# Designed miniproteins, single chains, continued (3), part 56

Each design is a single chain, and the fold is of that chain. pLDDT is the mean over its residues in the fold that is shown.

## One batch from the design tools (miniprotein)

Design m10052
Fold by ESMFold2-Fast:
Formats: structure tokens, C-alpha cells, sequence
Structure m10052 (fold): chain A 67 residues (1-67)
């Protein structure tokens, strides 16, 4: 579920780490959410905050919003 995906991210990565496609795919597998949907939401959060890099923190917040 989403909580398992978030726990995996928090255990394995710093919040400021840049997100790779492999990280999105694993978060998708653990959460059951479509990887394109996760990536679109994470990019949207990145842009709302005036940043140009998707971070693990953005990915975690995207997962929470999509749950």
C-alpha cells in the first residue's frame, strides 16, 4: 500500500535525493498506483514550490495526495 511505499522511501533515501525512474517504478509497485500518475503529481508539487528537481520528499507527498 501507500504507507509501505513511503516507508521504503524513508528507509532507503534522503528526502533531498533526486528521484529516478527506478524509484518511481518501485514506489508504484509497492503502492499499487500507476507510475505515470505518481510522476505527474510529484512534478506538479515540484512546480508549485518553484523547484526544477523532483525530490524524494516531493514523491512522498505525491503518494500521500494520491492515497
Amino acid sequence: GVEEAIAWLEENYDLNAPVTREIVDEASRLSGIDPERIQREAVRLMLERGRDVVTVEDLIEALRRLA
Scores: mean pLDDT 89

Design m10053
Fold by ESMFold2-Fast:
Structure m10053 (fold): chain A 87 residues (1-87)
Amino acid sequence: MAEELVERAEELMRRGSELLNEAERAYLEGKYEEAYKKATEARRLFEEAVRLLEEALKLEESQEIISRLVAAKLNAAGADFLAELAK
């Protein structure tokens, strides 16, 4: 069901955002290896959320799912950028 996929994606987005915040904090504290690992894991979670939202969109085409998919893709790109900076 589309709603179940969206709910799972929201949980992945929440966990990814927590890790991304921790990665940003680690980067600012000069802990580049920790920042890299956390940003890489956040990127993985956001990419999984993208996959679930793309599957949800195939079941139900809605503006809300499209908006969530855009947010997930932007967050994945942001996490990837931070990982490359910390590398």
Scores: mean pLDDT 89

Design m10054
Fold by ESMFold2-Fast:
Structure m10054 (fold): chain A 70 residues (1-70)
Amino acid sequence: AVELIEEALKLLYTDPEKALELLGEAARQAVEAGDMEAAELIEKAGVYLSLGRYEEAKELLEKALRRLKE
């Protein structure tokens, strides 16, 4: 999940569609790992990204990364 989120962060402004795809996969991995809080943060970031709200999406992804990296 961490690697997918880091790649999505690189693509937020250049390829938001690909970033959104990577975030969907990251959220699924978080759910499979039992980390529902990380999954929720990633899913909310995806919603903000789909709305063009890049700064809000980035902030949520940074929170998810801090949680996952610990």
Scores: mean pLDDT 81

Design m10055
Fold by ESMFold2-Fast:
Structure m10055 (fold): chain A 63 residues (1-63)
Amino acid sequence: ASAEEKLELLDKAGVAMATGNEELAERYIERLREMGVPEEVIELLKAGKFKEAAEALRKYLGV
């Protein structure tokens, strides 16, 4: 999975969480974990800290 694909999926997960689509959000989060996205990023996402989650993921990926 590319850096762009991981960032796009993180954004989709954030939108699903913000709109209350729990089932879709859980599926996106599971895929992010499968792609090797660190748990720190996922915890920021779950906390609703979407900008911080995206920044942490960009740093992890080297932009």
Scores: mean pLDDT 83

Design m10056
Fold by ESMFold2-Fast:
Structure m10056 (fold): chain A 64 residues (1-64)
Amino acid sequence: MEEEERRRRALEKGIEAGIKLIEAGVLKTIMKNEGKETEEEKKRIEELLEEARRLEEEAERLLA
């Protein structure tokens, strides 16, 4: 009974992680085009990657 709900929750977390990864990629491209790498932008990218990693781990845990 919980299997489908657990799978749905895992999918939601996986999608959120994917969105964070895309956001980080877009920000990297913007930084490259601007030719200005600020420490704030670098930290934001790192935060997005860390959040994505955590969400992926949670999704994997729900599926295991």
Scores: mean pLDDT 79

Design m10057
Fold by ESMFold2-Fast:
Structure m10057 (fold): chain A 87 residues (1-87)
Amino acid sequence: MLEEAEKLSAGQLLMLGDEYADQGKLEEAKKLYELALKKKPSATIYANLGEVYAKMGKIEEAKEYYKKAIELDPNDEAAKKKLEELS
């Protein structure tokens, strides 16, 4: 599984992570987003990691990921709203 995922682009890993998150497979979604982040960091990947961590009840880690998303994209109103909701 991990070797298969490493062959995917950051965008493909992001899409696959979204599918796993939608299925409630949060640990698998987290690993896919972490691999995507290693290939190409983006505000979207940080925000999606924040959402997965929040759904797992890891609120402090979720806040840190949303902060990183906002650092890369200061106009990410969705990430700002999520960070405020977790405060």
Scores: mean pLDDT 82

Design m10058
Fold by ESMFold2-Fast:
Structure m10058 (fold): chain A 75 residues (1-75)
Amino acid sequence: MLKVTITFPDGSKEVIESEDPEKAAEEAIKLILSEESADPTNLTGAVLRIIGAQLDAELTGEDVEIHIELKAAVT
């Protein structure tokens, strides 16, 4: 299982969970990449963390939970 909790710049939260870590990672990445207000560097870091969590869940067979906090772009 992979569970990804995403906190958006407005403080709202979305939870993506699947027994298939690849499916959870794909849905989480699609969701964060659609957030135009987020800082690009923060988005890149978030994508890498999700990929790492997917790999850990697949290699260990354990339940993996991560929390992603998206930051607004600084103008």
Scores: mean pLDDT 81

Design m10059
Fold by ESMFold2-Fast:
Structure m10059 (fold): chain A 96 residues (1-96)
Amino acid sequence: DLVNLVSAVVTSREAPAELVEAVVEAGRAHGLKLSREELAERAIEATLAGRWEEAAKYLAALAAESLEYARETYYRALSALLEAAVDAAIAKNKAR
């Protein structure tokens, strides 16, 4: 699926060229006409909301413009998600 494909491409420096091309083509096919900054913001917001397919579409669109910027955006989204998960775990421990 697109989520697994985008994740594999953006998390690996040695991702096969065929997978990179598939992500780029998926990004172009969606025809998103947003700036890089808007695509990045929407990808992060979708990730925090648990909308993985939506986040993958924005990341694929970014990869079509710049694979490097898509990777940076992915790690920013992952960092934000990790902070939210840690905060939730701490809250559960304090609720007891």
Scores: mean pLDDT 76

Design m10060
Fold by ESMFold2-Fast:
Structure m10060 (fold): chain A 60 residues (1-60)
Amino acid sequence: MKEERAERFVKILREELGISDEDLEKVKQWILEATEQEIADIAKNSKNVKEAYDYLKSKL
């Protein structure tokens, strides 16, 4: 489910990159409101979690 995908990504960002809870909430909200294509674009434009987060920051 989309919510499970968002929660998993938020957990990885917190554990691997130490992103703040405030920024993680913004990421979670963006994923919940994003289309499947927008989520696919994150995977297409990133090879790791750091690149995925950097791509997402351009959308927040």
Scores: mean pLDDT 77

Design m10061
Fold by ESMFold2-Fast:
Structure m10061 (fold): chain A 65 residues (1-65)
Amino acid sequence: SKLDEVTRLISEMLRALEAGDYERAIKLAEEALKVIDSLPESPLTKALKRMVEEDLRLARERLAQ
């Protein structure tokens, strides 16, 4: 399912962040957001989107340093 794909992308994003691979984390976050935006709006998809957007912002800030 698309939700399983989102979960996989988020898991890989978190692993990339933990490893300090911010470039990979950014790409995975962008992919996750595209999948989330294709899902119906719900409290769950809003929460997932906020979390991914926060991690994307963090990864971009860390890459710039």
Scores: mean pLDDT 88

Design m10062
Fold by ESMFold2-Fast:
Structure m10062 (fold): chain A 55 residues (1-55)
Amino acid sequence: MKKEKIEQLLNEALKLAEKYGVDAAITFLAEQLTKLGFSAKEINEAIKRFREKAA
């Protein structure tokens, strides 16, 4: 299961959001997860969790 990688990328996206804003972090997260072969559903769930944590 790819949970560890998603967790690492979520933490990196949260750091990126602090410096460059939420939209830049979401773009980063979506691109990295797509390159790693995650499905659209998995990517959308990760972005949703990121938005909830960033609020």
Scores: mean pLDDT 80

Design m10063
Fold by ESMFold2-Fast:
Structure m10063 (fold): chain A 91 residues (1-91)
Amino acid sequence: LEKLLEEAAEAAREAAEAARAGDAEKAKEHMKRVLELVDEAVELDPSLAPAALRLMGLILAALGHLHFGDYEGAAEDLERLAELLEELREE
């Protein structure tokens, strides 16, 4: 479980870097990886479902920012996503 959350946090940071670079497609690929890892984590530990809803909200916010060309806003959402994933890993 902890390893899945660690990999998800790393993917979220990579998505933020891609967003800052203006690479929306690369950012979306990393976001897809975060979703896959979070889904696996929730399958292993269903008590993570409420936290996963918060994570999904940040992913949707980042997608919205990318859609409207707000790459900095998307990067901020994705950095917050990585922070929450790190918090879940440590608890």
Scores: mean pLDDT 82

Design m10064
Fold by ESMFold2-Fast:
Structure m10064 (fold): chain A 58 residues (1-58)
Amino acid sequence: SDKVLEAIREAVLRLGPDASREEIAKEAAKLGVDPEEVRAELDRLGARTGREAMEALA
């Protein structure tokens, strides 16, 4: 969903390109999204780091 994608973008902006999948999910959860949905979206994108997530969302 758009809300989950926005939360991932914000989390990566806060944590940087070296952030792990779990760090991104935890930070995005602080923005009011389900961390399980964040993990599922990162899996769908094939992203394992903040850099890979931003590249996939470009």
Scores: mean pLDDT 83

Design m10065
Fold by ESMFold2-Fast:
Structure m10065 (fold): chain A 55 residues (1-55)
Amino acid sequence: SMEQLYIELKRMLSEDLAQEELKKGEENPELRKVYEQSAEAILKSTAEEDAELLA
């Protein structure tokens, strides 16, 4: 979801940059789908890195 993307972007960038990316996604339905997919990819990537650090 766009809300999930906002949370992930806020963690990595800043709140201002996360808000701007959300606005871009909201204005373009095609970008919105890409952003939702990107949020899932980021979550998978960070989960894999966290598992590697704990191993």
Scores: mean pLDDT 65

Design m10066
Fold by ESMFold2-Fast:
Structure m10066 (fold): chain A 120 residues (1-120)
Amino acid sequence: MEAAAAGAVGAVRAGENTPKEEARKKALEHIEKIREADSLEEALRHLAEAVGYAQAAGDEELVEEALRAGEERLARLGYEVVDVIETEADGERVTQVVAARPEDLEFGREVAAVVRAGLA
């Protein structure tokens, strides 16, 4: 219940110096890897990377595509996206994704609140 279910978090840092075209290509690569992910850890890792790079590219439609791919793949693995949180750490933008099983959504929301408050 605690290790890979409720409150699992994927995180990625996207630097200011990532060219928008390169960021878009990386986002697309990670969206493809989301669709092939066989575990919660892989799905969250690639979803966080895809969203982070799509945001670095300034491409809102690509962010939505990444989120949709992640939600669909996580649902097939028995999880739901609880929140997608953008924070700043050490001067870099950090994108974090929180997922939980449907029965553990309340705990997932508590984890998301901690992440959003900058306590994670």
Scores: mean pLDDT 76

Design m10067
Fold by ESMFold2-Fast:
Structure m10067 (fold): chain A 93 residues (1-93)
Amino acid sequence: KEEELKEAAERAVEAAAGALRKAAELEKEDPELAEELLKLGEEAEKHKEDAEKLRKLAEKARELAEKSSPKTSSLLNIAADNLEKAAKLIEEI
């Protein structure tokens, strides 16, 4: 069960990173935002076992979503949801 929670958390982080990479690809005309989105994905993967860090990254993704196009905003909210899910799963381990 503990191993299953860890694997589920890792999959949620991977889903979040994937969504952030897709959002960065959409922002071809905003290279500063694209770079920030890629960095969020890298930080999530680097800190995949740190629930507090993942929650902070989810907050940042939601803040960026409010300033983004509807499609990018949707991907950022998917990333935030997955980061929050990963944090919750890690806290249960």
Scores: mean pLDDT 84

Design m10068
Fold by ESMFold2-Fast:
Structure m10068 (fold): chain A 75 residues (1-75)
Amino acid sequence: AGEEAYQRLIAETVEPALAAADALAAAGHLAEAERLRALAEEARETMLTTPGARPLFEAAARTRAETAEIVAEAL
C-alpha cells in the first residue's frame, strides 16, 4: 500500500516535468527542456531516497513549483 502510493506520487511529479521538457524541446526551447529533465531526475532520486512522507510530499511540491517556473520562463 505505502510503496504503491510512493510510486504514484513520484510518477505524478516526474512525468509532468518530463512531458513539459519534451514539449519545450519540440518548440525549440532546448535549454529550458534540459533544465526540466535535470530537475525531474533530481526529484526522482530525492523522492526515492528520502525517508518519511512529509519530506517526500515537500520534495514533490517544490518540484512542481520549479517546473511551473521554468515553463513560465520559456513562454
Scores: mean pLDDT 80

Design m10069
Fold by ESMFold2-Fast:
Structure m10069 (fold): chain A 62 residues (1-62)
Amino acid sequence: PLKLPELSEEERREVEERYEEFKRELEEKVEAGEITEASAYAAANIYRIGVELDLQLARALA
């Protein structure tokens, strides 16, 4: 059975910080007309999941 380890509170803060920074970059692209708000929303969510998974895998493989 595959189980990913629970993230620590510190790791969760890291995910939130990285998510907020990436979200700001996406907001700038929306303002510039390069992407839609829907695309930015999807990209931000995918990025957040990716960061969480990356940290969980790092712990699982340690």
Scores: mean pLDDT 78

Design m10070
Fold by ESMFold2-Fast:
Structure m10070 (fold): chain A 69 residues (1-69)
Amino acid sequence: AAAAQHREGADILERSAAEWRKLADEYHKLAEQEKDPELRQKYIDLGDRYNEASERAEALAAEHRAQAA
C-alpha cells in the first residue's frame, strides 16, 4: 500500500534528520571551544550544513506523512 511506503519513508527521514541535528550540535559546540578563527568558522559551516540537511529531511518526512493520511 502507498500509505505504508510513505510512513516508512517518513520514519527513515526523521531518523536521518535527528542524526544530522546531533552532528550539527556537536560541530557548533566545537566552534564555541575553538580558538582558531578559521577552524571555528569551518565548524560553524559544517554545523549549519547538517542543520540544513536535517530541515530538508524533516520537510520531506512531513510530505510523506501527508501523503499517507
Scores: mean pLDDT 85

Design m10072
Fold by ESMFold2-Fast:
Parts: structure tokens; C-alpha cells; sequence
Structure m10072 (fold): chain A 119 residues (1-119)
């Protein structure tokens, strides 16, 4: 079974930078891609960034484009999100969603998230 855990959240001043790390454990060979999402009260879950398991396909949400970088370390089974130019509106719980394809039956595994507070 695949599990995901996140780290790197905390309180950051506006204009600052933060590095979030998602760690994948278990059946990582079945992972085809990983995305970062964020959730804040009243805003629902919002897409932040994605990367394919091959590293060939990378995507960013418009609101973080130019200030976010997603990377995948396949050997370490970690996905890293670097965020710069943080704004109060970036305050949210950030979590990873791994897309898993086993026997042609795709499903998603989400982590519990890590809280980011911008002051």
C-alpha cells in the first residue's frame, strides 16, 4: 500500500520562501504522477503543481506560476515544492496527491498535509 507524508510547513513572513517535501513509501513503483494541492477555509481544494513519475510533464497553477518549482527525486521517493514570494493568500494546508495505476485501475492517495501560515 502506498502512503504519503508531508513536511516543511510553518509560519513565514510575506515575501519569504518555503520548501515543502512529500515523501512516498510502499508501492511507489505504481505511481504515475504526484501533485501538490492546498486547502484553506472558504476556498476548497486548489491545484498548485504537478509532476509525472518520469519528470517529463510538469504543470503549475496560474497563481503560483513563476514563483513555484516542483521536483521529483525518484531514488529518494520524494516530491519537493519550492514556493517564493509568499503572500497572505498562500496560507493553507498543503498536501500531496499521488496518482497510482495498478492493473489499469487508477486511484489517488493523498497525504494529511502540512500547514503554511503567511503573516
Amino acid sequence: MLTVTESGGGTVAAGGSLTLTGTLTGEVENVVGVSWWREAPGKGGRFVASISASGKHVGYAKEVEGRATISLDKAASTVTLNLSGLEVEDTATYYTVAWVDKDGLPHFVAGPGTQVTVV
Scores: mean pLDDT 85

Design m10073
Fold by ESMFold2-Fast:
Structure m10073 (fold): chain A 62 residues (1-62)
Amino acid sequence: MKKIAVATKDFPKLNSLTLELKKGEKLLIEKEVNENFVLARSLETGEEGYVPKSFLEVVEEI
Protein backbone atom coordinates (compact mmCIF):
# COMPACT_ATOMS: atom_id res chain seq x y z
CA MET A 1 0.00 0.00 0.00
CA LYS A 2 1.39 3.40 -1.05
CA LYS A 3 0.91 6.60 0.96
CA ILE A 4 0.66 10.19 -0.24
CA ALA A 5 2.15 12.78 2.14
CA VAL A 6 2.53 16.55 2.27
CA ALA A 7 5.73 18.30 3.38
CA THR A 8 4.96 20.29 6.54
CA LYS A 9 8.24 22.25 6.35
CA ASP A 10 10.95 23.20 3.87
CA PHE A 11 13.89 20.75 3.82
CA PRO A 12 17.16 21.55 2.01
CA LYS A 13 18.88 19.06 -0.30
CA LEU A 14 21.77 17.73 1.81
CA ASN A 15 23.28 15.32 -0.73
CA SER A 16 22.47 13.24 -3.86
CA LEU A 17 20.45 10.71 -1.79
CA THR A 18 18.02 13.19 -0.16
CA LEU A 19 15.11 15.16 -1.60
CA GLU A 20 14.68 18.92 -1.37
CA LEU A 21 11.21 19.69 0.05
CA LYS A 22 9.07 22.79 -0.13
CA LYS A 23 6.29 23.23 2.44
CA GLY A 24 3.05 21.97 0.85
CA GLU A 25 4.81 19.67 -1.66
CA LYS A 26 3.06 16.33 -2.27
CA LEU A 27 5.09 13.12 -2.21
CA LEU A 28 4.50 9.42 -2.78
CA ILE A 29 6.04 7.33 0.00
CA GLU A 30 7.75 4.40 -1.75
CA LYS A 31 8.91 2.61 1.42
CA GLU A 32 9.80 3.18 5.07
CA VAL A 33 13.57 2.79 5.50
CA ASN A 34 14.03 3.24 9.26
CA GLU A 35 12.53 5.12 12.24
CA ASN A 36 13.69 8.50 10.90
CA PHE A 37 13.54 8.29 7.08
CA VAL A 38 11.33 7.20 4.20
CA LEU A 39 12.14 6.79 0.52
CA ALA A 40 9.76 9.16 -1.29
CA ARG A 41 9.08 10.52 -4.77
CA SER A 42 8.06 14.14 -5.37
CA LEU A 43 4.79 14.30 -7.30
CA GLU A 44 5.81 17.77 -8.57
CA THR A 45 9.43 17.12 -9.74
CA GLY A 46 9.44 13.30 -10.13
CA GLU A 47 12.68 13.07 -8.12
CA GLU A 48 13.17 10.20 -5.64
CA GLY A 49 15.17 10.34 -2.41
CA TYR A 50 15.27 10.04 1.35
CA VAL A 51 13.12 12.35 3.49
CA PRO A 52 12.82 12.73 7.29
CA LYS A 53 9.50 11.25 8.49
CA SER A 54 9.04 14.20 10.89
CA PHE A 55 8.70 16.60 7.90
CA LEU A 56 5.77 14.65 6.37
CA GLU A 57 2.05 14.37 7.08
CA VAL A 58 0.27 11.39 5.45
CA VAL A 59 -2.91 12.64 3.74
CA GLU A 60 -3.98 9.63 1.61
CA GLU A 61 -3.37 5.86 1.38
CA ILE A 62 -3.74 4.03 -1.98
Scores: mean pLDDT 79

Design m10074
Fold by ESMFold2-Fast:
Structure m10074 (fold): chain A 73 residues (1-73)
Amino acid sequence: SITNKPLSELDEEEVETAEEGIERLKEKEEVDGALQARAPVTEHLDDETMNLVGQLVAEGKTAEEFREMVEKA
């Protein structure tokens, strides 16, 4: 797996930060695709969570879909 951090281990603060990161990363991709390679939008998350956010954005998932994944985990 690209990430070893299970969704069920994310606390509410990490989920909120990841949701914000997804939205900000999508916004930056619309403006400048070069920013996708570690834009400083999730600097408060650990590397595993940042990788998860990046993967979700690359797959075209929304923050809403991420919330659903967390709720199902």
Scores: mean pLDDT 62

Design m10075
Fold by ESMFold2-Fast:
Parts: structure tokens; sequence; C-alpha cells
Structure m10075 (fold): chain A 71 residues (1-71)
């Protein structure tokens, strides 16, 4: 039950991220997918967040961390 509710929340949050094109929302999606072990999805969302906020050192660190785990 909780897992299904989390997937529904993720879909709504993903829809919101695409609609608002806000770096913080994409970063949050990256964090959620990273905690779920979905590293490729986490990488994509962190990369989109960095594209919108290229000077954000925290996002750069998160993207590098995910990339290291994918390799």
Amino acid sequence: NNEKNLEIALEKFKEHAEKTNNYATFASLGDIYYKKGKLEEAYKYYQRAIDLAPDNEVLKKKLKEVKEKLE
C-alpha cells in the first residue's frame, strides 16, 4: 500500500517538475530516485537540475556521486 502511494506521489511530482521546469523540483526527483536505487533516473533528474542551476555545487556533487555508482 505505502509503495503504491509513493509511486502515485512520484508521478504527480514528476508531472509538476516537467510543468514548472524548476531546478529544485528536478533535484528532489533525483534524490527520490537515488533513494529507490534507480540511479539512471536519479542521474537524469540531477542533470536537468544542473542545466537550470549550473553554479549549484551541491547538485554537481550529487550528479558526480550517482555517475560514480553507475560506472
Scores: mean pLDDT 80

Design m10076
Fold by ESMFold2-Fast:
Structure m10076 (fold): chain A 70 residues (1-70)
Amino acid sequence: SKEELVRKVAIRLGKLFADGASVEQLKEILKELGIEVEADTPADILREAVRYFRQLSEEELKKALEKLSK
């Protein structure tokens, strides 16, 4: 489902932050996915990113998950 894909992408992004990614690195990763966020804290960045993920198609979410999976 689309909601399951949104959850998986959000979890993967959150894991990158937990593994030591900086605010700048998170913003760069999101920019690579075509998402530009103006938030300055990790929590606000993740909230804005989830709102954008909900606007994406299932195919776009699958591509985002693939790009975030290292």
Scores: mean pLDDT 79

Design m10077
Fold by ESMFold2-Fast:
Structure m10077 (fold): chain A 78 residues (1-78)
Amino acid sequence: NVAEADALIAQAHLAGEQGRNREAGRLYEQAGDLYEKAGDLESASRAYYAASQFYRAAGDEEESERLLEKSKKLKEQA
């Protein structure tokens, strides 16, 4: 649900502050999945974009590209 997704965003922010870029990306991706399931496509798009940036910082270019494209697609639907 949205509240659960919001909690994951807070956890992702903390992971990012700690320099755990891959974990932050994973948490943002999980939040995006929950927002998407709830029909909040705008929040899902933003969460996937954040995940993309953190995966890129972690060197996970394939995951970063996948999530960036997913973010763009959802933004067009929102």
Scores: mean pLDDT 87

Design m10078
Fold by ESMFold2-Fast:
Structure m10078 (fold): chain A 72 residues (1-72)
Amino acid sequence: KLKEGYEKRIAELEKEIAENPDNVDLYLRLGVAYYLKGEYEKAIEYFEKAIQLDPSNGAAKQLLEEAKKKLE
């Protein structure tokens, strides 16, 4: 079932982040997982964390703007 797939992916990514708290790619993936689940506020938090770790990351900035548009 599709909803169970997102919840499992989020749990796996949260575990990986706990082990690797400075890995920008994991925060981007977790943000995307929340975005696909429709939890745009949480997606924004993780995209902002990715930008904080790597301010030059254009993908994180683009995804942040896309998530913000969903809350308009």
Scores: mean pLDDT 81

Design m10080
Fold by ESMFold2-Fast:
Structure m10080 (fold): chain A 64 residues (1-64)
Amino acid sequence: EKSELTARLVGHVLRAIGAYLDGNKEEAIKDLEEAIKIAREMVQKGYGTEEDVEWLEKKLEEVK
């Protein structure tokens, strides 16, 4: 579960970076939103920290 959530989180973050570099703002936003959702789930399960969520939220604000 933890490793699966981590893999999904990393996957969405990497997709967001790729989309952002390609100038695809809409896809970057969608991938960051999904990454934030996964990061929040990880925090609820004790697998992550609020600082991880805050970092992703800051990145989403920068892309918007």
Scores: mean pLDDT 81

Design m10081
Fold by ESMFold2-Fast:
Structure m10081 (fold): chain A 74 residues (1-74)
Amino acid sequence: LEEKAREAEKEGKYLEAAELLAELAKEKLEEGNYEEAERLYKEAVELAGKAEGLSEEEIEEGKRKVEEAVKKVK
């Protein structure tokens, strides 16, 4: 799944890559691998933000929300 996400990213398909990374992050979260899930969700937010044309500030805010949400589940 991560390999497919990286291939999509290399092809400039940022939204597809973000969706694949979010799916992988959800799987890691279900496995109790919170560190990996947080990393993958943050990468998904960054790629989705690039696809939507969001500012770096908006992307960083999204990453912080992911970090907070993962900490609450831990």
Scores: mean pLDDT 77

Design m10082
Fold by ESMFold2-Fast:
Structure m10082 (fold): chain A 87 residues (1-87)
Amino acid sequence: MEAVEIAKRAGLPDEVIENAQKADELAEKVRNGEIDPRGLRLVGAFTPVALSKLAEALRENGQEDGFEVEVTTPADVYRAAVAAWEA
């Protein structure tokens, strides 16, 4: 299931939904070879599903050491996203 669909279904804040969409877009660009993820640093409120989708795209493109992520998601929002993903 797409990160955006899970976030929308869980009723997460618009900012989190937007970040899920950006993660899906970045995953597509990595998969298409449009972005070299080496040295890419991501900072923001990412959900577990969004990070999982990015990791999957990097593996599919042979870039397992692709990027660094600094997660700034508030703890309550992160827990809600995990619960939605597990449901």
Scores: mean pLDDT 61

Design m10083
Fold by ESMFold2-Fast:
Structure m10083 (fold): chain A 100 residues (1-100)
Amino acid sequence: NAADEAIKNLEKALKYVEEALRKSTDPEAQEYLKKAIESLKKAIDAVRKGDYETAIKYLNEAIDNLKKAFEVERDNPEVVKLLEKALGYIVKALEAVRRA
C-alpha cells in the first residue's frame, strides 16, 4: 500500500517534470530537468524493488535538480507552477516511503 502510493505520486511528479521540460526554453534548466527525470525514474525502480534507502537518495537528487531548475526558471510562471506540482507529489511520495 505505502509503496503503491509512493509509485503513484512519483509517476505524477514525473509527468509534471516532463511537461516542464517541454515548456522550458532555457538550456541550463533543461539539463537540470533531464537529471531530475532520470533520478525520479531511478527512485520509482528502487521503490518497486523495496529499496527505500536508494529511493530516498534519488528523490533527494531529484529535489536538488528541481530547485536548480526553479532558480533558472523563476521568471517563467508556467514552468514554476509545474515544478511546484512535481515537488508536492515528491513530498507525498517521501511520506509514503517513510511509512513503508
Scores: mean pLDDT 89

Design m10084
Fold by ESMFold2-Fast:
Structure m10084 (fold): chain A 79 residues (1-79)
Amino acid sequence: LREEALELLRRADELLQEAAAAFKAGNAEEAIRKAEEAVEAAREAARLLREAGADPALTDALVAHTTAVAEKLIAAAKA
């Protein structure tokens, strides 16, 4: 479970990087899509970490961080 959660966290970071790259390339729709996928990956990772006995406050903080970065990218892509 922890290894699966860590892989999802890596995927979330990868998706945020892809979203930033898409935004830089002028592909706003792709940037928004990738940012949203990153948030879902982070949420699933948090769920698995909680099942493995992780502190809910830590998992909430991880999701909040990914969500904040994603929301900033989405806002920039829409502006």
Scores: mean pLDDT 83

Design m10085
Fold by ESMFold2-Fast:
Structure m10085 (fold): chain A 55 residues (1-55)
Amino acid sequence: SKEEELLKKIDELAEEYRKKVEEAKKLPDPEERNKAVEEITEEYNKKLAELYEEI
């Protein structure tokens, strides 16, 4: 049960970052878009890794 709740939080984080990634992908310049997506992904990965490493 605790693990399922943790996965729920992970999914919520993914949803938030997916929205930001979708917006960043709207940028016409591939380089600008790539940088924005990478920054958003790095933040998401850091938070995600912390949750996985703790549990």
Scores: mean pLDDT 79

Design m10086
Fold by ESMFold2-Fast:
Order: C-alpha cells, then structure tokens, then sequence
Structure m10086 (fold): chain A 93 residues (1-93)
C-alpha cells in the first residue's frame, strides 16, 4: 500500500522509472532483503543525480502529494504503519 501510493504519485508526474525503483526498494526493505535494498538505493540515487531542474520540480511535487496521502493512510492504518516500522527496525539490527 505505502509503496503503491508513492509510486502512483511519481507516475502521475511522469517519473515512472523512479516510481518502479521506489516501489521495489520499499518491497525489498519489507522483505528484509538488505543487499537488494542497497542496490536499488544506489540506482535511485544515480537517477536522481541525472535529473534536470524540471524533473526535480516534478519529484518535489510528487513527494508533497505522496506525503499528504501517506499521512492520511497512516492515520487510517496505524497497525500497518506499526508493522512497517517493526520490519524496518529488524533490518537495522
């Protein structure tokens, strides 16, 4: 759900490649696939560094929209947010 919300907002701004990487990154983190998560984060970072100013503006707008929708989702799904936080904590351990 969280990954789908973020990916949808990125696709709405025309950033489909970034949307797919973000979705895969969140899924890798939730599955505790640390090596895959690191590789996807590196690929995402490279794409962000290659962005022009127009693409960066679209990313900022997508991020704002995703944050607003994720805030509402978190409010409605506190148990799911807790599970996500626990999985992230386990990955850090």
Amino acid sequence: MVAEIVAEKLKEEGLEEIAELVKELVEAVLNKDEERAKKLLEELTELLEKMDEEQKKKLKEAGKKATEELREWARENPEELRKLEEKLRELEA
Scores: mean pLDDT 71

Design m10087
Fold by ESMFold2-Fast:
Structure m10087 (fold): chain A 86 residues (1-86)
Amino acid sequence: MTLIIEAENVNEEQLEYFLKLAKEYEEKGYSVEVKIDGKKLTIKIGNLTVEQLIGFALRAIGLELDGHKVEVKMEGDTLTIKIKFK
C-alpha cells in the first residue's frame, strides 16, 4: 500500500519533521519520494501495511483538531493526506 502526503504552507519546523519522517522510512528500506516546492511538500511512501496507513490517518485527524485543514482519501491501495497548515 502507498501513502501520499501533500502539505501546503509548511513552516521550517514542519518541513524538518516531514524530512526526518521520509529519511526514517527510506533507511528502513521503504520506497520514498520527496518533492519540495517553496512551502509545498509532497512525500510518497510505498510498501506500507494497512496498520501503518491507519496510524497516518489518525495523526492527520489530530492535525485537523489542531486547526489545520486536512483531507484524507483512500483510492484503491493509496491513502492520500492533504494538509494545509494555518
Scores: mean pLDDT 86

Design m10088
Fold by ESMFold2-Fast:
Structure m10088 (fold): chain A 72 residues (1-72)
Amino acid sequence: MEEELYKKMLELAYGMLKKLAEEKGVEYAIEKAKKLIEEIREVAARNPELRREAELAIRALEEAIKKLEEEA
């Protein structure tokens, strides 16, 4: 189920970014997340079979970044 997968990805992404922000700062965490999004886009471009999962992961990371920025 796409919604369930997205929710799990969002929880993982937000948890990782929040911990990273606490240790190295919000700015560093956001930069790293943006870099990861770019890497996921490149992988999805080469592997069409992974595009749907990649899109969910990117959306989860974008939402996690937004939540982190709103808390800053």
Scores: mean pLDDT 81

